# Ledger of designs, part 36: designed miniproteins, single chains, continued (5)

Each design is a single chain, and the fold is of that chain. pLDDT is the mean over its residues in the fold that is shown.

## One batch from the design tools (miniprotein)

Design m17228
Fold by ESMFold2-Fast:
Structure m17228 (fold): chain A 73 residues (1-73)
Amino acid sequence: SLEEKKKEFESLDLDELLKKLLELSEQGFANPTEELQELTEFIVSKIPKEVLEEFIKEELEKKRPEAEALLAK
């Protein structure tokens, strides 16, 4: 269940949380669901702001060309 997955995420360390966030982001991009979005938001809330900002910056740099292509259809 969603609650069970959130409980599991609470037991993870920072490195495991970042890895899980990356996995959920990839799954959400391929097949976006409300559950994946909620789990992603939950993990984001558990990561220190400065670590999260660095991670997002790196992720956006990698996906920038693909995201622009998608926005252009």
Scores: mean pLDDT 71

Design m17229
Fold by ESMFold2-Fast:
Structure m17229 (fold): chain A 71 residues (1-71)
Amino acid sequence: LKARILELLLERDLTPAELAKALGVPKSAVRRALLELYEEGLVDATPRRAADGSLVAVYSLADAEKARELA
């Protein structure tokens, strides 16, 4: 799952909900994998306001070279 998340993030920044939809997995599984990737220094999270005024976390690669090797 982590390799698939890194593969998608190499293409564009995504929210946990977008990752869950793209991968066909529960959002809880994506959040767990993202936490592990964050602890490994492979991803960053940036808060962004959605169109409905809610705050969402957008995930991006912190180390694109390492992500490319693992994807």
Scores: mean pLDDT 77

Design m17230
Fold by ESMFold2-Fast:
Structure m17230 (fold): chain A 101 residues (1-101)
Amino acid sequence: SLLPDAEFEAIEARLRAERPAALAELEALLRKRGFSEEARRVLLELWERYVDLLLEKARAERAGDAERAAALTAEGQRVLELMDRLLAGELSPAEVREALA
């Protein structure tokens, strides 16, 4: 039911190649919405972390490592919660950095 390894690796490579453009588009959208430079920087870092966690989770699932996949899912959920709370103004960029340390 999983993609062939070569196809999965091609998708990973494409996502890595497209990342700078995706980050630039996200930064532009956040700037347009009036987010501070500090908030934009932290949100971009959280988005990159989330994408990396998704890719690592997919690799763990392909390897049959259910425990690692579950741990990566939980960490991804934490990153999304921090992102949502920063976007809602419930956390400052400094508080998000402290939570990630």
Scores: mean pLDDT 85

Design m17231
Fold by ESMFold2-Fast:
Structure m17231 (fold): chain A 92 residues (1-92)
Amino acid sequence: KEIKVYVAVGNSEIHLKLTEKLLELEKEGYKGVVVSLTPEEEEKERAKASLAKAAELYDKVAIGINADEEVSVEEAKRIAEEATGAEVEVIE
């Protein structure tokens, strides 16, 4: 099972970099999945559920998290690591 997880915290520019990364990985046979993360607790719980499901469903998956500017990089990374069980890379 091959899982790659990326977090992009900020505005549309950083989110676009994540999109470009996932599109390149799709050329390598990964299933690209994007999950949005906001500072609202209900949306964080929904994001965790979506991340866990994506990590479970696909044998070769690249998961991207588009996190709002109000979410810290540390929190977004921790949520992604907890939900997927995989190492998380931050998009800069």
Scores: mean pLDDT 84

Design m17232
Fold by ESMFold2-Fast:
Structure m17232 (fold): chain A 97 residues (1-97)
Amino acid sequence: MEELEKQREFARELGREFYRSLMLNSVRTLAELFEKYGSLEEALKAAKERGINPTVLLELAYDAERLYPEEFDKIVTPEQRELLRPAMEEAAARLRA
């Protein structure tokens, strides 16, 4: 019985860590594309061409800034953050409506 409870807790922790990694990797993807393509609009077009939904990518980055602000700030420059913030807020509002 105790072993099964430990396995369930381990699975929940793995799920939390997986979601954290997904959020932070979404921020890294946005930062990489922004650097490569020079604008948010071009970066989001490139994400879509790679089969990544831009709205989902922005919403995951929004959650990363909210839940892991220190790690988010290590990945994006202050200039990138100011340009990303309105797009992330719009994407989060759209998915929660």
Scores: mean pLDDT 78

Design m17233
Fold by ESMFold2-Fast:
Structure m17233 (fold): chain A 60 residues (1-60)
Amino acid sequence: LPLVEKSREITQKLIEVDKLPEEERIKAYRELAKQSEMAHLAVVLHLRYEGRDELARELE
């Protein structure tokens, strides 16, 4: 399914971002969120799940 492929790509990018130092990670989250509506939603949900509500709010 095309939707599954895009979801998989976003998930892989999130895994890559999580390996970055904190400052670079925050910048990468913001860049990823700007790529598409689906990426934006995925990043916001990921940050909220991790308890990073302040950063998630900034990306809304």
Scores: mean pLDDT 75

Design m17234
Fold by ESMFold2-Fast:
Structure m17234 (fold): chain A 95 residues (1-95)
Amino acid sequence: STTDEIISLLEDLRQRLQEMLNDPSTSDDEVQNELSRLMNKIIGYALGKGDTESLDKVLSIMNNYLLLSQTQSMDEVLQQTIKEIDKFIEDLKKR
């Protein structure tokens, strides 16, 4: 299903963000570039399938990331973004 594919993409994103959080050599630019790349894949998939609810949620997570990145450390931003992704996955599994 479209929901199962989005969950898979979000789980891949979550794992990659966790790896970046655990790697002290990861730069802020690398985090931003990788997050944008993976988020754009999810956005493209959701848009292509007409899943407007998932599209709105992904865009909300991206907007929160951009806002938090202006005031918080990258570690705090990544931790919060992972929590939002985990909640999104949980909500999708309840569909």
Scores: mean pLDDT 82

Design m17235
Fold by ESMFold2-Fast:
Structure m17235 (fold): chain A 74 residues (1-74)
Amino acid sequence: SEKEALLAELEATLAELERAVREGAPQDVIDALEDRILALYLRLLGLLSPEEAAALTQRLQAAGKRIRALMAEV
């Protein structure tokens, strides 16, 4: 389904962003990955139930917290 494909792409893009930050990738690469995550998230919000959307938002907030912590260490 479109929902399942977008969720898989979002998970893969989050993992790619975390690796890019850990490896000290250029800011334009990080920005492009963040933009892609936002675009995928906004598309998913139109396809998810309120409960599924809340769960996804919590997961993204947790991922964002981890990534910001990694950025703060460098």
Scores: mean pLDDT 83

Design m17236
Fold by ESMFold2-Fast:
Structure m17236 (fold): chain A 96 residues (1-96)
Amino acid sequence: MIEELAEEARKEGKENLARFLESLPHEVQARTVWEREKRAEELAKKTGDVKVEVSNRQEALEAIKKAIEEGKRVLITMDGIDASRMVAEAILKLEE
């Protein structure tokens, strides 16, 4: 699944998104990533006031951290796509 998504993103010329997807945990942990995505989607829907375009996971994590510190809601996009998967990863890393 993750590999298929990365290949689709690459076929559309969205290399940043493809590289991010390829950086996710091993296939046996795909269900854990899926659960994380659902939790982050719910959180993002509660916090989606400010739209931020980013090019990698590090930028997304920093943007989310800053928004939380300022009490703002943030929606992350990458290559013009809603990056819910990246938001999931970044928010959960910030909370760890």
Scores: mean pLDDT 56

Design m17237
Fold by ESMFold2-Fast:
Structure m17237 (fold): chain A 80 residues (1-80)
Amino acid sequence: SAEHEKLVKFAQMLVEGAELYVERYAPDNEEAKKKMKEVKEKLKEFIKNAPSMSLQEADEAMRELFREISELLKLVKEIA
């Protein structure tokens, strides 16, 4: 649906922003790189599964992805 497409696009933009932030402020940090990889894998799974999800399931998946991104950004902030 159009709503699912908007959620996917929003998730992609947030993950791209997080990647740029890690590259800028923690490029050599192994823990940040590992967490970034985990976030990217979560995004790929979300994109794959989104068309078959209810809006409630998609919201729950987005909240989990936001939590993972938040943890990554907190890690980078503590390093910077």
Scores: mean pLDDT 84

Design m17238
Fold by ESMFold2-Fast:
Structure m17238 (fold): chain A 90 residues (1-90)
Amino acid sequence: AERQARIEALVEELAAIYKEIAEKVLEWIKTLNPEEFEEKARELEEERLPELERLVAELRALGGAPREVLQAAAAKIAPAAEEANRAHEE
């Protein structure tokens, strides 16, 4: 019970971080020039990568799969991506 609850908490936490990264990247693509974008992307990687690596390592130690995090993150951003795809196709 405790292990499963921690796995679910880690999946949600990692999915939330990936969603935040995706939303920030989309915002920066729309608002920044290419040079500013590259600088912000580097800063984000340096800031977030250690936390992501720590959380992924804990998830793996508990028997969770990083693939579940990507699926959960995709589900959280899917509505926005689907709307963009529908607008493009129609």
Scores: mean pLDDT 70

Design m17239
Fold by ESMFold2-Fast:
Structure m17239 (fold): chain A 63 residues (1-63)
Amino acid sequence: AVARGARPAPPFSADDSAIMGYLMTISGVAEAEAEEMIRRVRAGEPASEAVKKAEAYVAEFEA
């Protein structure tokens, strides 16, 4: 059980939001799937190919 009331969790970063936008708009991934992928990466799971591409694209776009 992870519901222990309001605890300070790392907020969704601007990068996470941009990656979601890329996955949903460019890659055609559903919103729920994009959120799941980002949550897994934030939990320390290795990023999938799609997330790695999105991160590289967003990093270059925001530079």
Scores: mean pLDDT 64

Design m17240
Fold by ESMFold2-Fast:
Structure m17240 (fold): chain A 59 residues (1-59)
Amino acid sequence: MLKKVPIEVISLMFRGLAYRVEGDIEGAREDYQRAIELMEKNGAQEAELEPPRRNLERL
């Protein structure tokens, strides 16, 4: 279980979405990957990783 969602994860997810909307696929990919890494380091379970992973898969 994720103990707490770091504000950085939320910021990375938001910025990744903004990059995707703008068409910056590389920027979006980097932000989503970094968000996933931070979530994993904080003990995120697979269900918690699905939203950022799905966003990454959609790129």
Scores: mean pLDDT 74

Design m17241
Fold by ESMFold2-Fast:
Structure m17241 (fold): chain A 75 residues (1-75)
Amino acid sequence: MFEEVEKLLDEIAKQGMDAVRKVLDKALEYAIKKGIVSEENVKKMDDFGKWALGESILGYLIRKNPEEALKILKE
């Protein structure tokens, strides 16, 4: 599980900034749907804030629920 996530993250990073942003946006959408973060608070963030939050959420999912992280990464 974790090794598969790490390989997918490396592959996505090699595809460039837009591919990374797309994955982080999906992590944010997941967090909003689960009530981890509020949609209104996310709307108030700039691009850098959304990137940082998405990265934090994805990292949390990889550690606590790697199956859900894999679904986000595989698209």
Scores: mean pLDDT 78

Design m17242
Fold by ESMFold2-Fast:
Structure m17242 (fold): chain A 61 residues (1-61)
Amino acid sequence: SPLEERLNEVVARYHDEQDRLFARLAAETDPGRIAELRAEMRALIERTNAEIDAILAEIAS
């Protein structure tokens, strides 16, 4: 289904972005940049949850 395909794309994008942010965070030693990366991780989680919730609402309709 188009909605299932969109959900799979959102999840795949989340994993790719998470891996990139974790790699950057693991290599970073500057406290300011670490704080920025942590904020980016929180924003990614919030954004992804909102996208998943929107897709699930469409499926339930």
Scores: mean pLDDT 87

Design m17243
Fold by ESMFold2-Fast:
Structure m17243 (fold): chain A 67 residues (1-67)
Amino acid sequence: LEELKEKALADIEATREYVERHVAPELRPAALEALERAREAVRAARSPEELHEVVGRLQEALRPYFP
C-alpha cells in the first residue's frame, strides 16, 4: 500500500507542476485545490481499493482542465 501511495503522490506532484506552468491562471486555483484534496485522501487511504477510487475521482475532477 505505501509503495502505491508513494507513486500516487509523485503523480499528483507532477500534475501540480504541470497545472502551475500550463493551465490558465483563472482555472489554476480550482485544479490545485482538487490536487491538494486528492493528496490528503491518498495519505488517508487504508487499502489499495480505496487508493484506486481516490485516483479515479481526481482524474474525473481534473478532466475539464485537460481537454
Scores: mean pLDDT 76

Design m17244
Fold by ESMFold2-Fast:
Structure m17244 (fold): chain A 94 residues (1-94)
Amino acid sequence: TVSDVVSQADQIINQINDFIQNVHNMSVDDAMDQYGNLVTQAGQVNSQLTQIRNSSSDQSVQDSLDSRIDQITQQVQQLADAVQQLRDQQRQQD
């Protein structure tokens, strides 16, 4: 349902935010594993959001789903930046 996919989108958004806030406390290996999983999950959720958006005739639903697609897309970029910063810090210490 629309409610179910919105719930899944909100869950991945929260997981990404939690990861970004805590990535500095992670090992590079743990961060890389979580990053890969989050990017994969974000892609799957965005695909589901897009499919439901395209099947909906309700403009408010379309706008709500588009907002979440945009937010997740922006967060994936923030994930990449956070992981890159962690890698750069690790390389400087080596």
Scores: mean pLDDT 83

Design m17245
Fold by ESMFold2-Fast:
Structure m17245 (fold): chain A 75 residues (1-75)
Amino acid sequence: SAEEIEEALRNKDLEKVRELMEEAGIPESLIDAVVEAAEKGMLTEEEIREIAEAIARRDVDRVEELLVRAYTKSG
C-alpha cells in the first residue's frame, strides 16, 4: 500500500523500500535511485507521499518524473 511505502521511506528502512518497489515491478535502476534519495534525506514530506502513491499504482513513469524533480531542485 502507499501508506506502507511512505512509512518505509520516512523511516529510511531501505531494505523495506527495495522490497516494496520490487513487488510493484519498479525497474532496479529506479529502485536504486529512490533508495539513494531516501538515504541522503533528499525527499520532502510531499515528495515521499507522491512517490509512495506512484509506486503503489505501479506508475514507473511518474516515479521517474518525481525523482528527476527531486534531484533537479537539490543542485
Scores: mean pLDDT 84

Design m17246
Fold by ESMFold2-Fast:
Structure m17246 (fold): chain A 74 residues (1-74)
Amino acid sequence: SQALQEALARMEELIEQAREEAEKSTPKAKETVESFIDGARRLASKGTLEDAQRARRAAELALNTAKSMLKVAK
């Protein structure tokens, strides 16, 4: 469905932003962010709209975590 494709596209955008923010921070931040990204991709692989929406939220958590860890590291 279109909603499924949109949720997956937004998840990928959030993943790329999370990785870019984590690159500015510590190795521990990168490890933590990649763990959340792995979780998001596992949810997305289930192929349902509900799981894709959960995956998008997991990717958003990864981005928020990367930003918070960068702010604390400064």
Scores: mean pLDDT 83

Design m17247
Fold by ESMFold2-Fast:
Structure m17247 (fold): chain A 65 residues (1-65)
Amino acid sequence: SPAAQAVRDAALAVPGVEKAFAGERGDTVVMSIIAKDQAAADEHVAAARRMAEEQGKRLEITASV
């Protein structure tokens, strides 16, 4: 979906992500990321959350390091 793509693209702009998946489920964008370290994971989550809010969606995210 366009909303899920926007959220994924915002997160992927953060350095240190190794993998990202995003999908839309109703009013929620569901995202899973693999980051090189916790700082990259935290920055990814923040970027994804900002974009989800811009799209009017909730965010459910799982981050692995």
Scores: mean pLDDT 76

Design m17248
Fold by ESMFold2-Fast:
Structure m17248 (fold): chain A 90 residues (1-90)
Amino acid sequence: SPLTPEQQRIREQLRREAARQILDAARKYGIYNGIPSEMRARVDRVIDESEMTEEGREQVRRVLEEEIRRAEERVKKEEEEEREKKKKLE
């Protein structure tokens, strides 16, 4: 069934909220190299595939939280690698 105008507005609001949270996480954790755009693309795909039911919105929230957590872990690994690289250049 097609989405109602209200469900379409909820989808658009959820997409904007996800983009905002990804940008906030990118600033907080120093995420670079197109990673925020890739995260947005993955979350937007889940939003587009969801029916905007309570369960669908909860699934989007879980995917968003998982994407942010994975990005934080990636940054920690990159910081460790960069610290080791700098020690070898001194």
Scores: mean pLDDT 77

Design m17249
Fold by ESMFold2-Fast:
Structure m17249 (fold): chain A 61 residues (1-61)
Amino acid sequence: GAAGEGARRAAEAGNDGAGTAAAGGSQHLYFGDRKGARAAVEAAARGEDAEGVARASILGS
């Protein structure tokens, strides 16, 4: 997605997911891939491209 669109969407998802993740968190027992996704959400809140951050975290370093 685009930086503006991705950041806005990720920020909204992160805010919504924060409550949902606390209430349920079944997928957290996987491998911790959530760490990359969470970093992307936090990056979006800081004004970065969340989708790009999440992908880079998985594909690269």
Scores: mean pLDDT 51

Design m17250
Fold by ESMFold2-Fast:
Structure m17250 (fold): chain A 104 residues (1-104)
Amino acid sequence: MEKVKEALKRAADAFRRAAEILRQQGPEMQPVADLYEEAARKVEEAIKEGPTLEKVKEVQRFFTEASGKAGRLMHQAGVTPSPEASRAGGEAGRAVKEAYDLAK
C-alpha cells in the first residue's frame, strides 16, 4: 500500500512537471498541458481516497486516452513536445505502471 502511494505521488509530480514545461512552449500546448494536469488530479484523487487496483487501472486508462488525445492535438497544431516534457511524461507513465505492478 505505502509503495503504491509513493509511486502514484511520483506519477502526479511528473505529470505536473510535464504540464508546466508544455505550458512554457506556447499557446498551442495549453490543451495538452491541461490534459496532463487532469491526469495529475486523477492520481492525487486516487491517493486521497486510498489507492486500490481498480483506481490505479482507472488512472492507467485515463493516461492512455489522454496520451492519444494529446498526440492528436499536437499533430493538428503542428507542434512537438520538448525533450524535457517528453522525459517528464515518460517518468509519469513509468510511475503509473510501477503503481499498477505493486497494486496487483
Scores: mean pLDDT 83

Design m17251
Fold by ESMFold2-Fast:
Structure m17251 (fold): chain A 95 residues (1-95)
Amino acid sequence: PPGVQQSVQQTINQVGTMISMVRYSGGPQDFIDDMQSIYNSLQSAYDNRDYDSARTSIQRVIGMIDRAGQISGDPTSVDQLRQTAQQTLRQIDQV
């Protein structure tokens, strides 16, 4: 459904923003590489409409949010990503 695909795309865009913020804040390269790996997996899931892989990747995003927030010092972007990720998971679970 278009709604699920749009929510996955919004999650991808917000993860990309978070990677840029962590990089700008001098975050550890290993952590940036981990986030980039999740981002690439989520883009692949989006392109293939593989919602099971998208769910797994979004759960990994949720697992990294707190550390990304500590590095970036931006609780607003962290809260936005958390809300988008949780909403996207909810939409995937309804398909």
Scores: mean pLDDT 84

Design m17252
Fold by ESMFold2-Fast:
Structure m17252 (fold): chain A 74 residues (1-74)
Amino acid sequence: MEKKKEEMIKEIEELAKKAIEELKSTGHRQAVRQLAEEAKKAVEEAIEKGDYEKAEKIKRGFENFLRTLLEADK
């Protein structure tokens, strides 16, 4: 269970770091940093309660947010 928590948190951090490197807008980079911290906390809480489905949903929402933001940063 601990390994799944660390894995998901690491994935969110890696996704955020890559998006920040690609984003040109300072505001968009700040939004990614803020949401990544919120997503990591929410995933950690969900997994600690055994709610892996909720954790996966949070991660997917974050991935969708990053995709939308990268398209808007054109």
Scores: mean pLDDT 81

Design m17253
Fold by ESMFold2-Fast:
Structure m17253 (fold): chain A 65 residues (1-65)
Amino acid sequence: GAEKDELIAKMEKALEETILALQEGNYDAAIKALEQLIDLAKKLGDSDIVKNLEEKLKELKTEKK
């Protein structure tokens, strides 16, 4: 439905923002964008996607250190 389509579109934008922030070396912006992506994935109700994104967030926090 429209809600799912909107959610997927927002997830795609958050993913692009994460990649762009990483390319700029802006880890704070990348972490924020990825946290938004995880929140959207939780709303989608897909636990496998959430788990995969949380692993990516852990990697990103390691990059900042």
Scores: mean pLDDT 78

Design m17254
Fold by ESMFold2-Fast:
Structure m17254 (fold): chain A 100 residues (1-100)
Amino acid sequence: MPSEVEQIEAQLAALDALLAEARAETDPARKGALISLLSHQIGIFAQEIKAPSEERRELMNLMVAADRAVAAGDLDRALALTEQALRKAKELARKRMEEL
């Protein structure tokens, strides 16, 4: 079976791939759906790596802001907020891997 580190690395690669797909998407409806999916997957990932509750709250605030931007049709803002959330999730993942 893959190690916990290998599982985290695979999940990070999947999140990066989804971000790249969202960046490349030119249809606003599909782009918004991809950003919302990425936001949701970042939230699940943060829970799975057992990120501290305060860090998960900060991440949730970024994801809520991103979802509101999608609803408002501000996809550039939504993408920027989701990229910020993914960057934070990567920092939390790095700390988790250092503990293993």
Scores: mean pLDDT 85

Design m17255
Fold by ESMFold2-Fast:
Structure m17255 (fold): chain A 64 residues (1-64)
Amino acid sequence: MQQQAQQQAQQVLDHATQLADQHPEHRDQILAAGQQIADAILRNPSLTLEQGLGAMDALADGLS
């Protein structure tokens, strides 16, 4: 079960990297947010990948 949370956290980090490439002026903010969300998934196994990815998308939208 913990392995699934690690995979979900990695997917959030991968998504954050893709968003950072699309918004290079906000790269550091996007990567920091991605790391924070990934850490939250690892600490709270009830937090879903969908919720993590949604939070990243909302951040990117706010930076536009």
Scores: mean pLDDT 76

Design m17256
Fold by ESMFold2-Fast:
Structure m17256 (fold): chain A 80 residues (1-80)
Amino acid sequence: SREEILENALAILDEKLKDKDPAVVEGLKRAVQRLVAMPADELEAAAAKIIADAEKLGDEAVVEAAKEVTDYILAQKAAA
């Protein structure tokens, strides 16, 4: 379900970014909440924007977390 996808996605961010700036973590959590609610035809473009916004922060761990969480959401929503 959407709720299960969101719960698992937020858990990925909490584990991967537990030592990062809380403002960055909260920003990614809000972006993930929006992505999970998006229609299927908008998902790839929205995911690419989340990754691009993460890249602007200059932290590779944040970029990798953004890629992992968006890949997870895209895979789950494609299977539904």
Scores: mean pLDDT 82

Design m17257
Fold by ESMFold2-Fast:
Structure m17257 (fold): chain A 100 residues (1-100)
Amino acid sequence: MSIEEKALTLLLGAGAEFQLAAKEAEKRGDYEAARKFRELSVELVRLAQELRATGDVEAALRGALELLKEGIRLAEKYGYKEFAEALRRMEEQLRELERE
């Protein structure tokens, strides 16, 4: 798998995780958290589309890391601790990919 394909997979995977978190937040009646997680999912999908168009892996990884940091902050704020831990693992995977 190319570095671009690995980055694309991680970006889309992170987007899917935010969609799952948004659905869980809606089930809990936390509509503000659900909206914010959906917004982050949309931004990750947009970065994946830009990566497909440009091939700029470095820009995509940098953008994804900033979105994951915001996602971790929001997950902690709203008490989604397991989700915050999942996002931290994804952040580590993106940082490892940036070193390759």
Scores: mean pLDDT 87

Design m17258
Fold by ESMFold2-Fast:
Structure m17258 (fold): chain A 62 residues (1-62)
Amino acid sequence: LTKEQIEGLDKLLVLGIEKQLSDEELQIVLDSLKRQEELPELEKLPQDVQEKLKEELEKLKE
């Protein structure tokens, strides 16, 4: 993982803990960041988490 991926992951994990995401939902976040793409499973996440994850993924494509 790059520094940018680690920073994005840290922010999303903090948000996930605050929103009480399940292990399955946290795995979706991790897999999306590792693959640098929006997975179909993202729709299972809360809207706040989905939007933040999409923003972090866009930063990684730059």
Scores: mean pLDDT 73

Design m17259
Fold by ESMFold2-Fast:
Structure m17259 (fold): chain A 85 residues (1-85)
Amino acid sequence: DAVEKAREAGRLLEEAAKTSDPQEAQRLVDRAIELAREASKSTDHNVQVALIATAVLALALAMESKDPFIREQLLRAAREITRAG
């Protein structure tokens, strides 16, 4: 389900924001971007809404991040997910 993939991407971004490990944050963000790109293959309007919500979530998490590397990874997620949708 493409909507579920977009939702999973959001969960991975939340985990990336909570980790203190930069390598784990990058891995989680890479997986979130992959899932969002897979979801973006759907022509369903609900999927597009979910992808927009996930990109907004990534931006919000980046604004709250105190670690500049994790912030950069979350901003990369927002950019790539927006590009995919």
Scores: mean pLDDT 86

Design m17260
Fold by ESMFold2-Fast:
Structure m17260 (fold): chain A 74 residues (1-74)
Amino acid sequence: SMEEFEQQFQETKEYARTLSPSELQQLRDRLEQLAAYLEQQAAALKDSDPELAAFFQHRAQLLQELVQYLDSLI
């Protein structure tokens, strides 16, 4: 659900503040890869299922915002 996703975002931000610089770099790289994967899935579904494509695109954007937050801590 949207609420679970928002809660996970807040928990991840809090957890990130306890990580070392190398752990932060590893986490941001993993989330960046996941965002790229979701963007690829959105592109693949654009013609066959535009609503699902938009959903994956929105999730990718939220993950990109989280990556930007993590980059601000490095």
Scores: mean pLDDT 83

Design m17261
Fold by ESMFold2-Fast:
Structure m17261 (fold): chain A 97 residues (1-97)
Amino acid sequence: SEAEQLLLEGNNLAHQGGKAFLEGNLEEAAKLYKQAIEKYKKAAELSSGEQKAKALQNLSDTLYQLSKVYEKMGKLEEAKELKKQAEEYRKKAQAVA
């Protein structure tokens, strides 16, 4: 399905973002995580049940990772907002599952 393809694309981008973060390439990590977030949002919109819960959980996890990138960049208020969004999506994932 389109949702499954978007989830896989998001997973690939999040993996690349994680590698960039480990290498200290904060700008590239932020870019890749933002792209993964957009893929996961679309996957969640196009799915239901367990697939939607999975997309929302991956969205939550990736928002949290992006918040860590922003903390390293000194963008503390933006990082705080991302953590708040991550927690809200985590709750949505649990409500669907």
Scores: mean pLDDT 91

Design m17262
Fold by ESMFold2-Fast:
Structure m17262 (fold): chain A 98 residues (1-98)
Amino acid sequence: SKLVEEGLELARRGGPWSKIEEILEKLRDDPEALAELGLRAAERGEFVTAGRVLKILEEDKSPEAQELAKKVREAIRKRAQEILDEAFKRLEELKKLE
């Protein structure tokens, strides 16, 4: 969706966060599009945007939104772990150069 693409571009640019919040509010009634934004943001390491998507989905009491929230949470967790693992590998390489 156009709003998902706009949200991802704003997240990549580092804001402004007010415009990201406006997009999230517009997507509040579309849990599938909101989840797409959260999943793609998580994949790109945009955890603030992905985390805000997760919170909105968790507030939605529908079973559909709850299943989407689980997917977004898992994507955030997996990506965060990959980034941490890569950071530790870089630290070990720097240690070998000393």
Scores: mean pLDDT 85

